Designed miniproteins, single chains. Designs and how they scored, part 6

Each design is a single chain, and the fold is of that chain. pLDDT is the mean over its residues in the fold that is shown.

## One batch from the design tools (miniprotein)

Design m176
Fold by ESMFold2-Fast:
Structure m176 (fold): chain A 104 residues (1-104)
Amino acid sequence: EAEEVLRRVGIRDAEGGIQLAKELIDSLKKAIEAFKNGDRETAKKYLEEARKLAQGLRDGDELISLIDKALNGDTETGISYAQEALKKAEELRKDFEKRREELR
């Protein structure tokens, strides 16, 4: 049935969002760890990767803005904005997980 096809498409879309959010969360955690270890080059690399992942998300604009602020700040500013981006990414992951559960 058409409804079953739409349900399967919705589940796959939610699963893709969960995967992108998990990869984004991992990159942000690595960026924060690198900043705390004084490795700004590694932190910047992971923030740039997080930015690319956020571009793949429908509601990624706020995440991209936070990541850009982290990239352009000093170490303390970078940690602060990366932590805000991490919180937003975790909220988006939970939203995708909820959507997947509702489509069962």
Scores: mean pLDDT 81

Design m177
Fold by ESMFold2-Fast:
Parts: sequence; C-alpha cells; structure tokens
Structure m177 (fold): chain A 92 residues (1-92)
Amino acid sequence: MEEERRRLAERARERLREAGVDERVREGIAGRWIQEQVEAGRGAELEARFRDKSAEEILEEVLAELARDPERFERLLAETRAQVEAARAAAA
C-alpha cells in the first residue's frame, strides 16, 4: 500500500531525527541496506523493483523497509553513524 509505505518511511525519518543524525547518515543507512540485500543474493530483485524509480522514491521505500525491521534499522543506524564519525576523524 502506497500510503502505508509513506507512513512507514516517515516513522523511520522520525526515528533518525530522534537519534540526532544528519542527512549523510540517513543516506548511508539506505546504501548499507541495499548492499546487504545484494550480498544476500537479492540484487536482481532490487534492480527490478527500483528500475524506474527516482533516488527519492528509492530512499522512501528503503526507509519503509527499515521501519518494518526495527532490529536491522538500529544495527544499520549504529554502523553507519560509526562509519561517518570515523571518516570525519580521518579528515581532521
């Protein structure tokens, strides 16, 4: 359902806002989720799913998937935050 996916995506954005993460971390979480799906052998399925979608539409769908799996969401949030912090430290 399109309206349900949109509401789930907004719930994920709210969680990220509560965690105090910036847009770079939000984008990184979506990228890590996609990478995990590809590594799990779902690359062709994702390519078909996202074939005609904009980056904004893809991000919304990924955030909705994360809202449906809170355990994965929290893990990816922690990993992406650590990676962004490490990159910032290396640049300093």
Scores: mean pLDDT 78

Design m178
Fold by ESMFold2-Fast:
Structure m178 (fold): chain A 62 residues (1-62)
Amino acid sequence: MSLEEILAQSEALGRELGKKGATSIEAFREGKRLALEQGMTDAQALEAGMLAARAAFEARLE
């Protein structure tokens, strides 16, 4: 799976978690974990976590 696909999956995961009432911190941890499990670097995993956190926050406002 490419970095682009992993980031997209992390964003989608964050959105789903946000709809279920998860906090941005919880979404961040799950997005980062997903990226690390897929063999991403720490920096890439941080980016994935941040995308998931933002998506969760935005989903909770909808």
Scores: mean pLDDT 83

Design m179
Fold by ESMFold2-Fast:
Structure m179 (fold): chain A 71 residues (1-71)
Amino acid sequence: MSFSPRELQLLQLAAEGKTQEEIAFLLNVSQQTVDQRLIAYGYQPGETLAQTAARVLGTKVSDVQAKLAEL
């Protein structure tokens, strides 16, 4: 998958346990934009944002945070 720097920032914030509202505020986008992007990344009902980020990047949550920090 190809991720823009902004998409990686969104995934990093999700891996940190931020809510959609907090991510929207920090990235200066609407909450609907965050929700639409998470759905596009394959977010599933009952899954946490951190689990979605880990699954999308193919690593554990702690490894996701470390990997994103290198970018």
Scores: mean pLDDT 67

Design m180
Fold by ESMFold2-Fast:
Structure m180 (fold): chain A 63 residues (1-63)
Amino acid sequence: MTPDTAAQLVETIRTFGVSPDPGTRAAAEVLEAGGSDEEAARVFLEIMQPSIDAGREAARALA
């Protein structure tokens, strides 16, 4: 994941910061503790990577 993409994802997470998503919550906590954008994005992706794959299949069934 590129640093530019990480910064954009982190900005989006900050905007929505109260999302129930476990990945979003973990990333928001890292940011509130003064963590790096890159670290927050890595934690988010690691948590959500398996869910992203499953979500893609679910989205296809819904679409």
Scores: mean pLDDT 66

Design m181
Fold by ESMFold2-Fast:
Structure m181 (fold): chain A 71 residues (1-71)
Amino acid sequence: MKKREAGLKLVAARILAVGVEIERPDLYEKNKEEIDKLIEQAETALENGDYDRAMELADKLIDKINEIIKA
């Protein structure tokens, strides 16, 4: 059930991104280009049925957000 798993992971990653945007808009703005690119690439992979790639990109987005929060 890779589609559901990839979709849920991407939703979780997007929720984390929104959290940073609300709590730390300054940090979000500095990283917006990379965050937006990762979201777009993950959504494209999900749309193309590349669920493994979508999950990898969602994980990369989560890692990036965790890095931003720790900075």
Scores: mean pLDDT 82

Design m182
Fold by ESMFold2-Fast:
Structure m182 (fold): chain A 70 residues (1-70)
Amino acid sequence: DKYAELAKEKALEAGASPAGAEAVRIQVRDIVKQNPDISEEELEKYIEDLAKSVAKVEANARQHVAELRA
């Protein structure tokens, strides 16, 4: 779970919610289990991209929901 925990930290640093960070942790854990031969470089890139994407999607979703409910 080393990389799953790292992914959670990266997601929180990128501004993801605690729930979003936990989702990132679970997804990275599952990717590692399904792809045990994944390289450290590929995994680090995946974690970085996923953390940023989740934070961005959450920020955009909050803005969109606020507009929809206005």
Scores: mean pLDDT 77

Design m183
Fold by ESMFold2-Fast:
Structure m183 (fold): chain A 67 residues (1-67)
Amino acid sequence: SLKEALKKNNTPKQKKILEQLDRIEKRVSELETAAAKGDEAARQRLNSLRRAIDEVKEQLKEMLEKQ
């Protein structure tokens, strides 16, 4: 997983990315719960956030593969 790969790199930047990923996952989970309850604004925010996350994940995967 991306989290396991980032844990192997003991740089301050990698640790900050891990912390940010945990915060993003928590926010995604909260938005998924709200969207499931019929919150349309939460559903729209979740869709936008998922698209941004997918782009960031692809960039991180490329950086890890270049090692």
Scores: mean pLDDT 72

Design m184
Fold by ESMFold2-Fast:
Structure m184 (fold): chain A 68 residues (1-68)
Amino acid sequence: SKKDEVVERVMKIVQEEIRRNPDLSFNEAVDILGQTVQKLGEEYGLSTEEMVEVYREVLKRLEEFYEK
């Protein structure tokens, strides 16, 4: 689905930022996540509810990466 495509694109962007700066804190990564979801969600024409779902899914994966 369009939402699933946005989840994968957001995750790739966040992972690339972590790769470029492995000292990136969880809070810094969450800030990048929020900005990226807003930008891509608007570009893909997602509703606010769909953007929240994308944010939630990527945040869960990010929390697992940082072991929180």
Scores: mean pLDDT 83

Design m185
Fold by ESMFold2-Fast:
Structure m185 (fold): chain A 111 residues (1-111)
Amino acid sequence: SKEVELLLLRLLVHFLSLGGELYLAIRRTKDEEKKKELEELLERMNELVLKLLEAAKNKDVSKMKEYLEELKRLGQEAIKVVSTVDPEMAAELQGILEQIVELAEELIKAL
């Protein structure tokens, strides 16, 4: 449906924003240990995004909920690390993550 397509498009835009902001946080990080932790978190989050999108394509609500909860957990871990380097960026990432959760929940209801 057009509703599902619009929600998927909005979700993709917010995933791109989350990844882009986190990539900028990684580039600005001077602490090599924190940089490595953020790079590993970004890689895991990108894998979850692809899994969540595939679950949405297959209308697998159970898998979408599972991957969304794991994405929320990893996102909060990344925000915690970023908050020690750039609190303003951490606040921006928190807002993007909250929008992703809301859109994903709307998408689950529309399936």
Scores: mean pLDDT 86

Design m186
Fold by ESMFold2-Fast:
Structure m186 (fold): chain A 87 residues (1-87)
Amino acid sequence: TKQLLEQAKKLAQQALEVSTDPMVKLAAEHVLKAVKAIEEGDLLQAEIELGMARISLGVARLLGADPKSLELVDKAIELVEQALRQS
């Protein structure tokens, strides 16, 4: 679980650094909030934040955001989902 969360944080932070798209950045921020919620034991808040990340990423994808930035956030979301299943 800890390794999945560290990898998710790294990918979300990379997306924030490389992306100029506001919806990709918003999705990455929600991933970071979801990781923090899991670390604090608030699994309901983690699920809410993860849902918000998915919505923001979906909007970014529809608007044609950079595929590399989209992939970074999508992988971060997958890692957080894996961590939630282990909680």
Scores: mean pLDDT 85

Design m187
Fold by ESMFold2-Fast:
Structure m187 (fold): chain A 62 residues (1-62)
Amino acid sequence: GRRVRVTALEDVPVDSPAVLHMKKGEVVEGELLREEDGMYEIRLPDGEIRLVGDKNAKVEYI
């Protein structure tokens, strides 16, 4: 996948363990595996896979 930078635009509430939990202004880099219906599937540096919603975070290709 492509490398991406994910920046939280606000605190992301926890509804599921599959969702990436972030605080406003937090930045995480990872590998984009899939994007579908405003959701991004990201592989984190520790190997874990998490979902990020486009309404709560900015996703940039790096």
Scores: mean pLDDT 77

Design m188
Fold by ESMFold2-Fast:
Structure m188 (fold): chain A 99 residues (1-99)
Amino acid sequence: AKLNVVFTNVAPEDRDKIVEKFKSIPQATVSVGGNGAISATFEIKPEKVEEIKEELEKIPEATVSVSETGEISVTVKPKPEDTLKVAEEVLKIIEPYLA
């Protein structure tokens, strides 16, 4: 199953660091939008979709939705100074569920 994570409000100086963190996952696809938003797509275990949704919903800055096809979409709006910390928290949640 696909998990798409979008980080908005990323300080320009931290964009490369966040991209590097997401690219550390071998099957992750990472892109940077024209507005500086960072999007990352991960493959997760289909049987774990509900568990990962609940864990990601615990992040105060995250808005989580699931499509009819079971794809998870997460939008994260951290404060610029907290972006690296929140990115690390998101990755720690995702790691056990990677396909």
Scores: mean pLDDT 79

Design m189
Fold by ESMFold2-Fast:
Structure m189 (fold): chain A 95 residues (1-95)
Amino acid sequence: KELEEAAKEAEEVAKRTREVLERERDRLSPGQQRLLETAARYAESASQELKAGDKKGAENGLELAYSGLERAVTTPEIRELAEEAKEVLEKVREI
C-alpha cells in the first residue's frame, strides 16, 4: 500500500507538471519546456515502476524529475512541484 500511495503521488506530480507546461507554454523558454516535459515523463515512469514494485527504478526516475523541476523553477508553483517530487522520492527511499 505504501508503494501504491507513492505511485499516486508521483502520478499527481506528473499530471500537474503537464498542466503547468500547457498553461505556461508561451511564457517558458524552449529549454524550460523540455525540462518540464522530461520531468513529467520521469514522474510518470516512476509511478509505473512503483506499481511494479521497482523501488530503485522509481528512485532514479523521481530524482531526475526533481532535478528537472528544480532547473525549471520560475514560479512558486513549479518550486512546489519540485518539493513534492522530492517528498515522494524521500518517502520511496524510506519504504
Scores: mean pLDDT 85

Design m190
Fold by ESMFold2-Fast:
Structure m190 (fold): chain A 80 residues (1-80)
Amino acid sequence: MPSLEEQAEAMAALVRRRYADIRPELSPEDQARMDRILAEIDEIMASDLPVQEKLRRIILLEAEATAIEMKRWVRQKAAE
């Protein structure tokens, strides 16, 4: 079983990998928001926070990133 720290690192990597692929399809505003989320993940991973708190914060940021992705799909559908 991976440690909580390894789980946090894996989740951060997954978010970066997933959203890098869709970044060019986002609006400039949503690209800026995504860049901010990824920067906050990097800051959390580099911080002295307890690993449980790092994981919790990364999960919340992943949820926010997912909301941006869902908003993109809704916007694309509305434009059609």
Scores: mean pLDDT 76

Design m191
Fold by ESMFold2-Fast:
Structure m191 (fold): chain A 70 residues (1-70)
Amino acid sequence: SAKEIVDVAGETMTRIAEAMRRGDWERAEQLRQEGIEKLQKLAEETGEEETAKMAIEALDHGFERLRRSG
């Protein structure tokens, strides 16, 4: 469902933010990649391709914003 995709994206962003606060940029990038892969698989399973695309885009923008703020 769309909610599941949004929840996964939010949880992924929270974990990325935690890694960045610890200065673990390698872990943050790994979490980003894992999150994108999970969102793509959910899109394939649920047919929520547009929602997953929006979630991945938001995740990328959020990652860049956190990177600039550090």
Scores: mean pLDDT 82

Design m192
Fold by ESMFold2-Fast:
Structure m192 (fold): chain A 74 residues (1-74)
Amino acid sequence: MREELLALLPERFDREEFTALLGRLVDLSEAGRERLFDMLDADGDGFVSREDLFTLLTDLLQVPLERIRAALAE
């Protein structure tokens, strides 16, 4: 299940992709979503890996795997 969900994600997310996905999964302000991106993009390369995003969603934000799957489905 975890490996299958990771395979549905792009290799990495830019700021726009990250904040758009979070907006579908969590009830956070735009400023809150931007802040989370900045925290994960600590080296300033403009990208967050799918592994870091998945860990944020499951560990910090406690988003159910089913919600993540639904957001990624066509």
Scores: mean pLDDT 74

Design m193
Fold by ESMFold2-Fast:
Structure m193 (fold): chain A 63 residues (1-63)
Amino acid sequence: TSSLINSLLDRSNTLLSNSRSYGDRGGNYNLLGNDEESIRYYRLSADLTNESNNLLSRASSLS
């Protein structure tokens, strides 16, 4: 259980880091007036945050 919990936490942290990177890209496209790409990257950021939260929930259920 400890090994699986650590794996889920590591994956969660990686997803949050990637989410931030996509959020930054979304912001950059927004500043350029490219609404389509801005929305796409914001959605990717949100999807990764949701996946991270799902992994944290799974880790919590194993604790």
Scores: mean pLDDT 88

Design m194
Fold by ESMFold2-Fast:
Structure m194 (fold): chain A 55 residues (1-55)
Amino acid sequence: SELDELDAMARQLEAEGRFDDAAVIRETRDLIERGEVIPEDLAQRADAVYRELAA
């Protein structure tokens, strides 16, 4: 599931010492789980992390 993928991503970032990026992913995951709207600034920060991990 998407939530499981985000949890795995956050754990990988934490293992790499990237705690700020992990926190962005965890906050995004929690909002998705609660069915809440993701703020635009958080969405942009999460997208930046996604692009970096995909490179």
Scores: mean pLDDT 85

Design m195
Fold by ESMFold2-Fast:
Structure m195 (fold): chain A 68 residues (1-68)
Amino acid sequence: SMMEEIEKILEEARKSKDPKERLTLAARAFALLGEAERAGEVSREEMAQYMAEILEIQKEAKEELAKQ
């Protein structure tokens, strides 16, 4: 399931200490979320939830990179 793959990627991103890796994983999750939406595999509410998680990961990683 694309949803299971998205959740796995997001878990890997949250465990990673490398902000560049977290951005790469967040981007991959975002792309898969778009595919899941087009395939009708994700609800509007689930889409909003996963988007919020992806944006939080991106924000945190970008803040870490900006301090370097």
Scores: mean pLDDT 86

Design m196
Fold by ESMFold2-Fast:
Structure m196 (fold): chain A 68 residues (1-68)
Amino acid sequence: EEEIEKLRQEYVDHLGRAASHRYEAELLEKNKEAIDADPELRKRYQDHVAEAERHTARAEELKAQIDA
């Protein structure tokens, strides 16, 4: 029971982190000219996209474990 609750907490945490990173990436995409002009903003955009994908993948793994 506590083990499943721990998995659920991790699942929610990863979903939240993925959503936050996707939100930040979307904000940067709306300011395309700034990304194109600033290599640091471009790197932050790429980092947010990668983190969102990583956290989404981990959440899917945890969901499978919870549903098993």
Scores: mean pLDDT 82

Design m197
Fold by ESMFold2-Fast:
Structure m197 (fold): chain A 78 residues (1-78)
Amino acid sequence: SAVREEAERALAEAERAGAAYVKALTERLSGEGQAQADAVAEQLKRAIDTGRRLFAEDPEKGLRLFQTLAEALRFALS
């Protein structure tokens, strides 16, 4: 379905942006803050897992969550 395809794209974008954000944090906080970068990575994993579960029950809400996450992470990288 179109919703599934859009959700898969939004999820892939969120995962890429999330990885880039964690990498940027690790580089910026090198010598200090590795625990903070690890905590952010863990929160992102949990957010994505929540989105996957939500998508299974309500595809439109899951899609919106993935889109919002991707947009927020892209904005954080700007």
Scores: mean pLDDT 79

Design m198
Fold by ESMFold2-Fast:
Parts: sequence; C-alpha cells; structure tokens
Structure m198 (fold): chain A 86 residues (1-86)
Amino acid sequence: SLEEEMRAMARQALAREETLQAQMAAHSSQTDAVQAMQFLLQAARDLVAGKRSPALDALRALVERVLAGELDNDQALAELVARAKA
C-alpha cells in the first residue's frame, strides 16, 4: 500500500542520514546545518513511528512526491532543510 511504501522509503532515508550524521558528528563541531539534519532525522523517526505533528505533515507531503517520482530522496531532504531554516 502507499502507507507501507512511504514507511519503507522513510526508513531507507533515515538509515542513510543517520550514518551521515554520525560521521559528521565524529569529525566536526556542531553547526546550523547539523542541527537542521538532526531535526529532519527526528521528524523521520516520528513518521516511521506513526506520530502526528505539524512538521510531519510537510515531511509526508515530500515523501508522497518522492513516491510519485517528482523528487528523489536527496532532493526531498534538501527542500525540507531549506524550509526548516526559513
């Protein structure tokens, strides 16, 4: 189903970003970019857990666009980071 596909995509994106975040944290000081990435990871965790929040509505819309082939995962994450900083 669409919901199962959304959760599968979110889990794949979350695993990739958690790996990148861990590497960045090991080698760099905290920055606004790292904080934005941490926010995205938390939003992705909440989505996988089935929680509802205003931030997750935006993330869900981006995931739907990825599943529709309008955005890849990297593009969707970049768009959400830009929104988080605005």
Scores: mean pLDDT 69

Design m199
Fold by ESMFold2-Fast:
Structure m199 (fold): chain A 84 residues (1-84)
Amino acid sequence: EEAARRATLEPLEQLRDQVAQTGYETGRTNGAEAGKEVARQLAQVPVRQAQAHGATPGALAGLQQYSDQIAKEGEEAAEKGAKE
């Protein structure tokens, strides 16, 4: 139960941190738009992976919500990096 929830959410939280960090670094080096683009691409990886595994439309919809949130945070990080 709790272990199963952690096993599912922990990879998404790790991806969230990685997307924010990569967005920030890319934004600082290549500008906000480049950082946002990279963040969006990375945030979609879980959805594409689940689709390849034959996930149901309902499962994909839920995962897409997480991916959208991760993308937003990555875009914000990219803007911060670009301003620095």
Scores: mean pLDDT 77

Design m200
Fold by ESMFold2-Fast:
Structure m200 (fold): chain A 76 residues (1-76)
Amino acid sequence: DTSEEDELLKLLKEIAELSEKLKKGDESVKPKLRKLIEEILKKLAEISEIELPEITDEFIEEMIKAVEERVKVLEE
C-alpha cells in the first residue's frame, strides 16, 4: 500500500529498529536516525499543513524516545 500513513509507519518502524541498535551502543546509527526523523517530520508537515519547528539535537532525542514508546505499544 502506497498511502502516506503506510509510508509514515514504515519510517517509524525503521527508526525504532535503529533506536534499539543505538540503545545497545551502536552510535553509528545516529546519522541515519536523524535523517529518518527529519523525513517523518517533513511528511507530517505536508499531511497536517504545519510548519516544521527547528530541528535541534534535543528534539531528535525526544522523537527517538517517542518512537521507542510507540514500538512497545505495537509489540502488544
Scores: mean pLDDT 68

Design m201
Fold by ESMFold2-Fast:
Formats: sequence, structure tokens, C-alpha cells
Structure m201 (fold): chain A 71 residues (1-71)
Amino acid sequence: TLEKQRENRRIGELVNSLPEEEAAKAELVLLHEYARASLDELARHYGLSVEATRRAIREGREAIERALKEA
């Protein structure tokens, strides 16, 4: 629980330091993984297709993982 809160805070700080495009995709990852938003809900909310949302989440996850490994 506390580890998840610390990880979420660290990820939030990383998102703020990412380029704008990567930051937007990383925000989708946070909503999907931590807020439990479905792909359909995110696609509807952001005006994206489900396929585009899935791709953005994958790319955002890759960006977060790379940033965490480099830190």
C-alpha cells in the first residue's frame, strides 16, 4: 500500500519530466493501472478509438519503464 503510493508519486514526477507526447501517454497508463479505468472508458473520455488508447497505453508503459530503469 505505502509502496504503491510512493511508486505513484515517483511515476507522477517522471510524467511531469517527460516530453509532452510521452507524458500524455503515461497519464493514460496511470488512469488504466491505478484508477482502474477501462480502455473503453478512456477511449470515450479522451475521444480516441479503443485501438489508439491501447497503443498509447503500451507506449506510455514503455516510456515509464525506460525512465525508471535509467533513474
Scores: mean pLDDT 71

Design m202
Fold by ESMFold2-Fast:
Structure m202 (fold): chain A 87 residues (1-87)
Amino acid sequence: MAEELRERLRRELEELVGPEKAEEQLRISREIAEVLREMGEEIDKVLAIEKEIAATPDEEERKKLEEEREELIEEARKRLIEKTKKA
């Protein structure tokens, strides 16, 4: 029921700020939602690596997993900053 939720949100925003500002706010909200969706996928990957780190007794393997985790976090950070600069 995403369409119903979208229509309801649009209607509520139009009542608060008027139709022009409601459209602008919904555009910004859609861009933010897209970034959050992309970030969610990256967060899932980070959590998977964290579970592997916790299960890994070998210090050398753990360091490799920690490096992979940091790389994913840095990539996610760069994407978030780039998207916020455009908004």
Scores: mean pLDDT 68

Design m203
Fold by ESMFold2-Fast:
Structure m203 (fold): chain A 55 residues (1-55)
Amino acid sequence: SMEEREELIRRIAREVERAVEEHLERNPDASLGEVGELAREVARRLREEADRELA
């Protein structure tokens, strides 16, 4: 349903935010490029997981 997809999208956004925060805590000098690549990779993985849950 649309509600399930919206919840998964919000969950993905929150998990990406958490991953970025944790990375910055451990690597305070991380570049914007580094953080951007991390965010993209985490979002990609979570999207693949969400697609399996919706199937």
Scores: mean pLDDT 80

Design m204
Fold by ESMFold2-Fast:
Structure m204 (fold): chain A 83 residues (1-83)
Amino acid sequence: SARDAAERAAALAAQLLRAGASPAEAARQAMTLLNKDPSVAEVAVVERRPDGTVVIEVTDADTGKRYLITLDARTGTATVSEA
């Protein structure tokens, strides 16, 4: 499902942030992973904050349901929520 794809992409992004990657690089890698998943119809960055927070929206190909991945470089975390 697109949710499972978002959770995998979030885990990758968190790992990259903790390894010292920029929020932009972590987001790019997460989006690349999502774009390869057939359960995902669309991936877009919907927010960039001056503090290095990046929000990615993921759209499910079957349901049209949307998920948000919030990357936080300050904590080295990425969290998935329903849009």
Scores: mean pLDDT 87

Design m205
Fold by ESMFold2-Fast:
Structure m205 (fold): chain A 91 residues (1-91)
Amino acid sequence: KFPGVKSAKISLEGKTLTVTLTMEDARYLEPAARALVKFLKTIPGLKSIEVELDKENKTVTITAEMENVEDAKKAKEAVEEALKKSGAKVE
């Protein structure tokens, strides 16, 4: 589901969910970003999404704003579960 994800850090502040993926190789940055954006779009209450790719550090940073704090907490849990099921180390 999330190709080449080495580790993931997920933080939640109010209604804003930030997911930072560290990739095994820069070639996985765009596929992983697309997969996570597609997944987040299936979560109710998604208001906005922003994606940043850092090919030098091999990181994908996705910032998702949710309609409310409850939806944000559910989104965090869903993302953590999906990443763990794909074999990624979640911090």
Scores: mean pLDDT 82

Design m206
Fold by ESMFold2-Fast:
Structure m206 (fold): chain A 76 residues (1-76)
Amino acid sequence: SELEKQLEIIAELEKFAKEEGQKLLNDPNTTEEQLKKFKEVVGDASRELGRLLEEKSSVSKIREVAEKYKAKLKAI
């Protein structure tokens, strides 16, 4: 179903965020500003994806937004 595909994309983003967050935590050169930015991006992703699910947005839209947030997390 479309919902199963949407939830799979979100689960992949959550796994990616966990892995990127672990990299930041394991790096002794990571700044408080980077950790704050990471938390802000994760919060923004949760809010936007939650809204898109509520609005019954397409799988393609959920994927586009998830990829946007993966790029933002990787850039921290």
Scores: mean pLDDT 89

Design m207
Fold by ESMFold2-Fast:
Structure m207 (fold): chain A 89 residues (1-89)
Amino acid sequence: PQALVKIVRESEESPEITVLAAAPISWERLVLKVYLKKGGETRLLKQESGPTSATVRVVLDKDESGVIIAEAYEPGQPVSAQASLEYNS
């Protein structure tokens, strides 16, 4: 069974990013991690967990740029689903 992850940004000018994750029915818990990758650096922005779903909302600086990476997994297991979004303000 595979998790689902979606990154939402309403417009390229919005500093707000919403990340949604949903677990398969067989999972006891879902972990969602959201990172910003810029050059050689990867920075954890936020982490959430839930029994069936998780939602992360982050507000980035308008001068920030990079790739937003979202990873969903069951605790103790490898990453099940990943999504990415180019962020440019």
Scores: mean pLDDT 80

Design m208
Fold by ESMFold2-Fast:
Structure m208 (fold): chain A 108 residues (1-108)
Amino acid sequence: MEELIKRKEELLKKLEEKLEKTPEEEKEEMKKWVFKKETELGVLEVAIAVYLTLKRKYERKLREAEEKGAPKEVIEELKEKLKEAEREIEEEKKRLEEKLEEIEKELE
């Protein structure tokens, strides 16, 4: 995750540089494109953050359930929810990585 965030930060700097180099007559269109790409990256980062928060909540609930000797069904349900959150995190990370690669390629 930290590596993806660093790549995003570097990419945002390159987007800002591209905007600064854009001629005044094309600047409005470039601003719209930059904003769209920043928004797309931001949405993916928020999605990852949401699933990471959900993962932490299920990890806590699972620990509490196991400590209290909760029914096997409750423990199994929490384990399944945790696996679902982990799968979603990996999926959104792949989407973020792909989006970073797309924008990097568009920047030459």
Scores: mean pLDDT 85

Design m209
Fold by ESMFold2-Fast:
Structure m209 (fold): chain A 62 residues (1-62)
Amino acid sequence: SEKKKVRDFVIKLFQKIGLTEEPDEEHLELVVNLVLKDKEGFIKRLKEAGYEELAEELSKIK
């Protein structure tokens, strides 16, 4: 369940950061794995990049 929520979030993230193409599965899996291993670090990076709304959304995923 958590992994699926994170995957949906990452797809949304790719769209919001200006990726107009479909995210490839390899890249998507790498980012999902990064979020699952270091969620706090990923949230911090989003905030530093100015994506505060996305950081809050990710923080609500259990």
Scores: mean pLDDT 77

Design m210
Fold by ESMFold2-Fast:
Structure m210 (fold): chain A 99 residues (1-99)
Amino acid sequence: MKEEELRQRLVEAARKILDAMRELGLVSDQEYDRLQARLDEAVKNKASIRELGRLLAEAAWPINPELARKLQQAADAGDYERMLELADEIVKEVEKLKK
């Protein structure tokens, strides 16, 4: 996968997770705005895949701390395939919470 394609997929996953957390009441409006602003700055400044993965892990912590921790470890290791796998798992966990 090209790095830019991977970056776009991680950003999309992060936005889905943040929107779902707001909908489920897991974050305040102020915290949601803060996390979205951080994501927007990361996108604007072409943050590294590792930085995007770390931000996604932080956002995912209230949903599933174990998956968030694994995503953080994958980001630190530069394991891009594992980062995408874990991001997808976190999105699925959010969808389960909506049911």
Scores: mean pLDDT 77

Design m211
Fold by ESMFold2-Fast:
Structure m211 (fold): chain A 88 residues (1-88)
Amino acid sequence: MMKISEDDLIKAIDKIIKKYFVDKKSIDEIKKEAKGFLDPQAISIFILAKREIEGNISDLEKEMIKKMEEDKTITKAYNYAIKKLKEN
């Protein structure tokens, strides 16, 4: 598996945010357009961040977030997604 860079993951998240807020696409439409290994990762991070902001997060998803905090690249991408979601 290729190692994901922080910059590439953040760019993928920006692409997902643009599709959702600017292009007004649903999450299901964005999933259908996903390519490669990076887009699915960015979509998963976006969905978890969105559910956290909405207060709809399960205990299992809370454990997933804690595991994500062990990876500095994923943590920065997740925090970036939270920031962008709060701005929109």
Scores: mean pLDDT 76

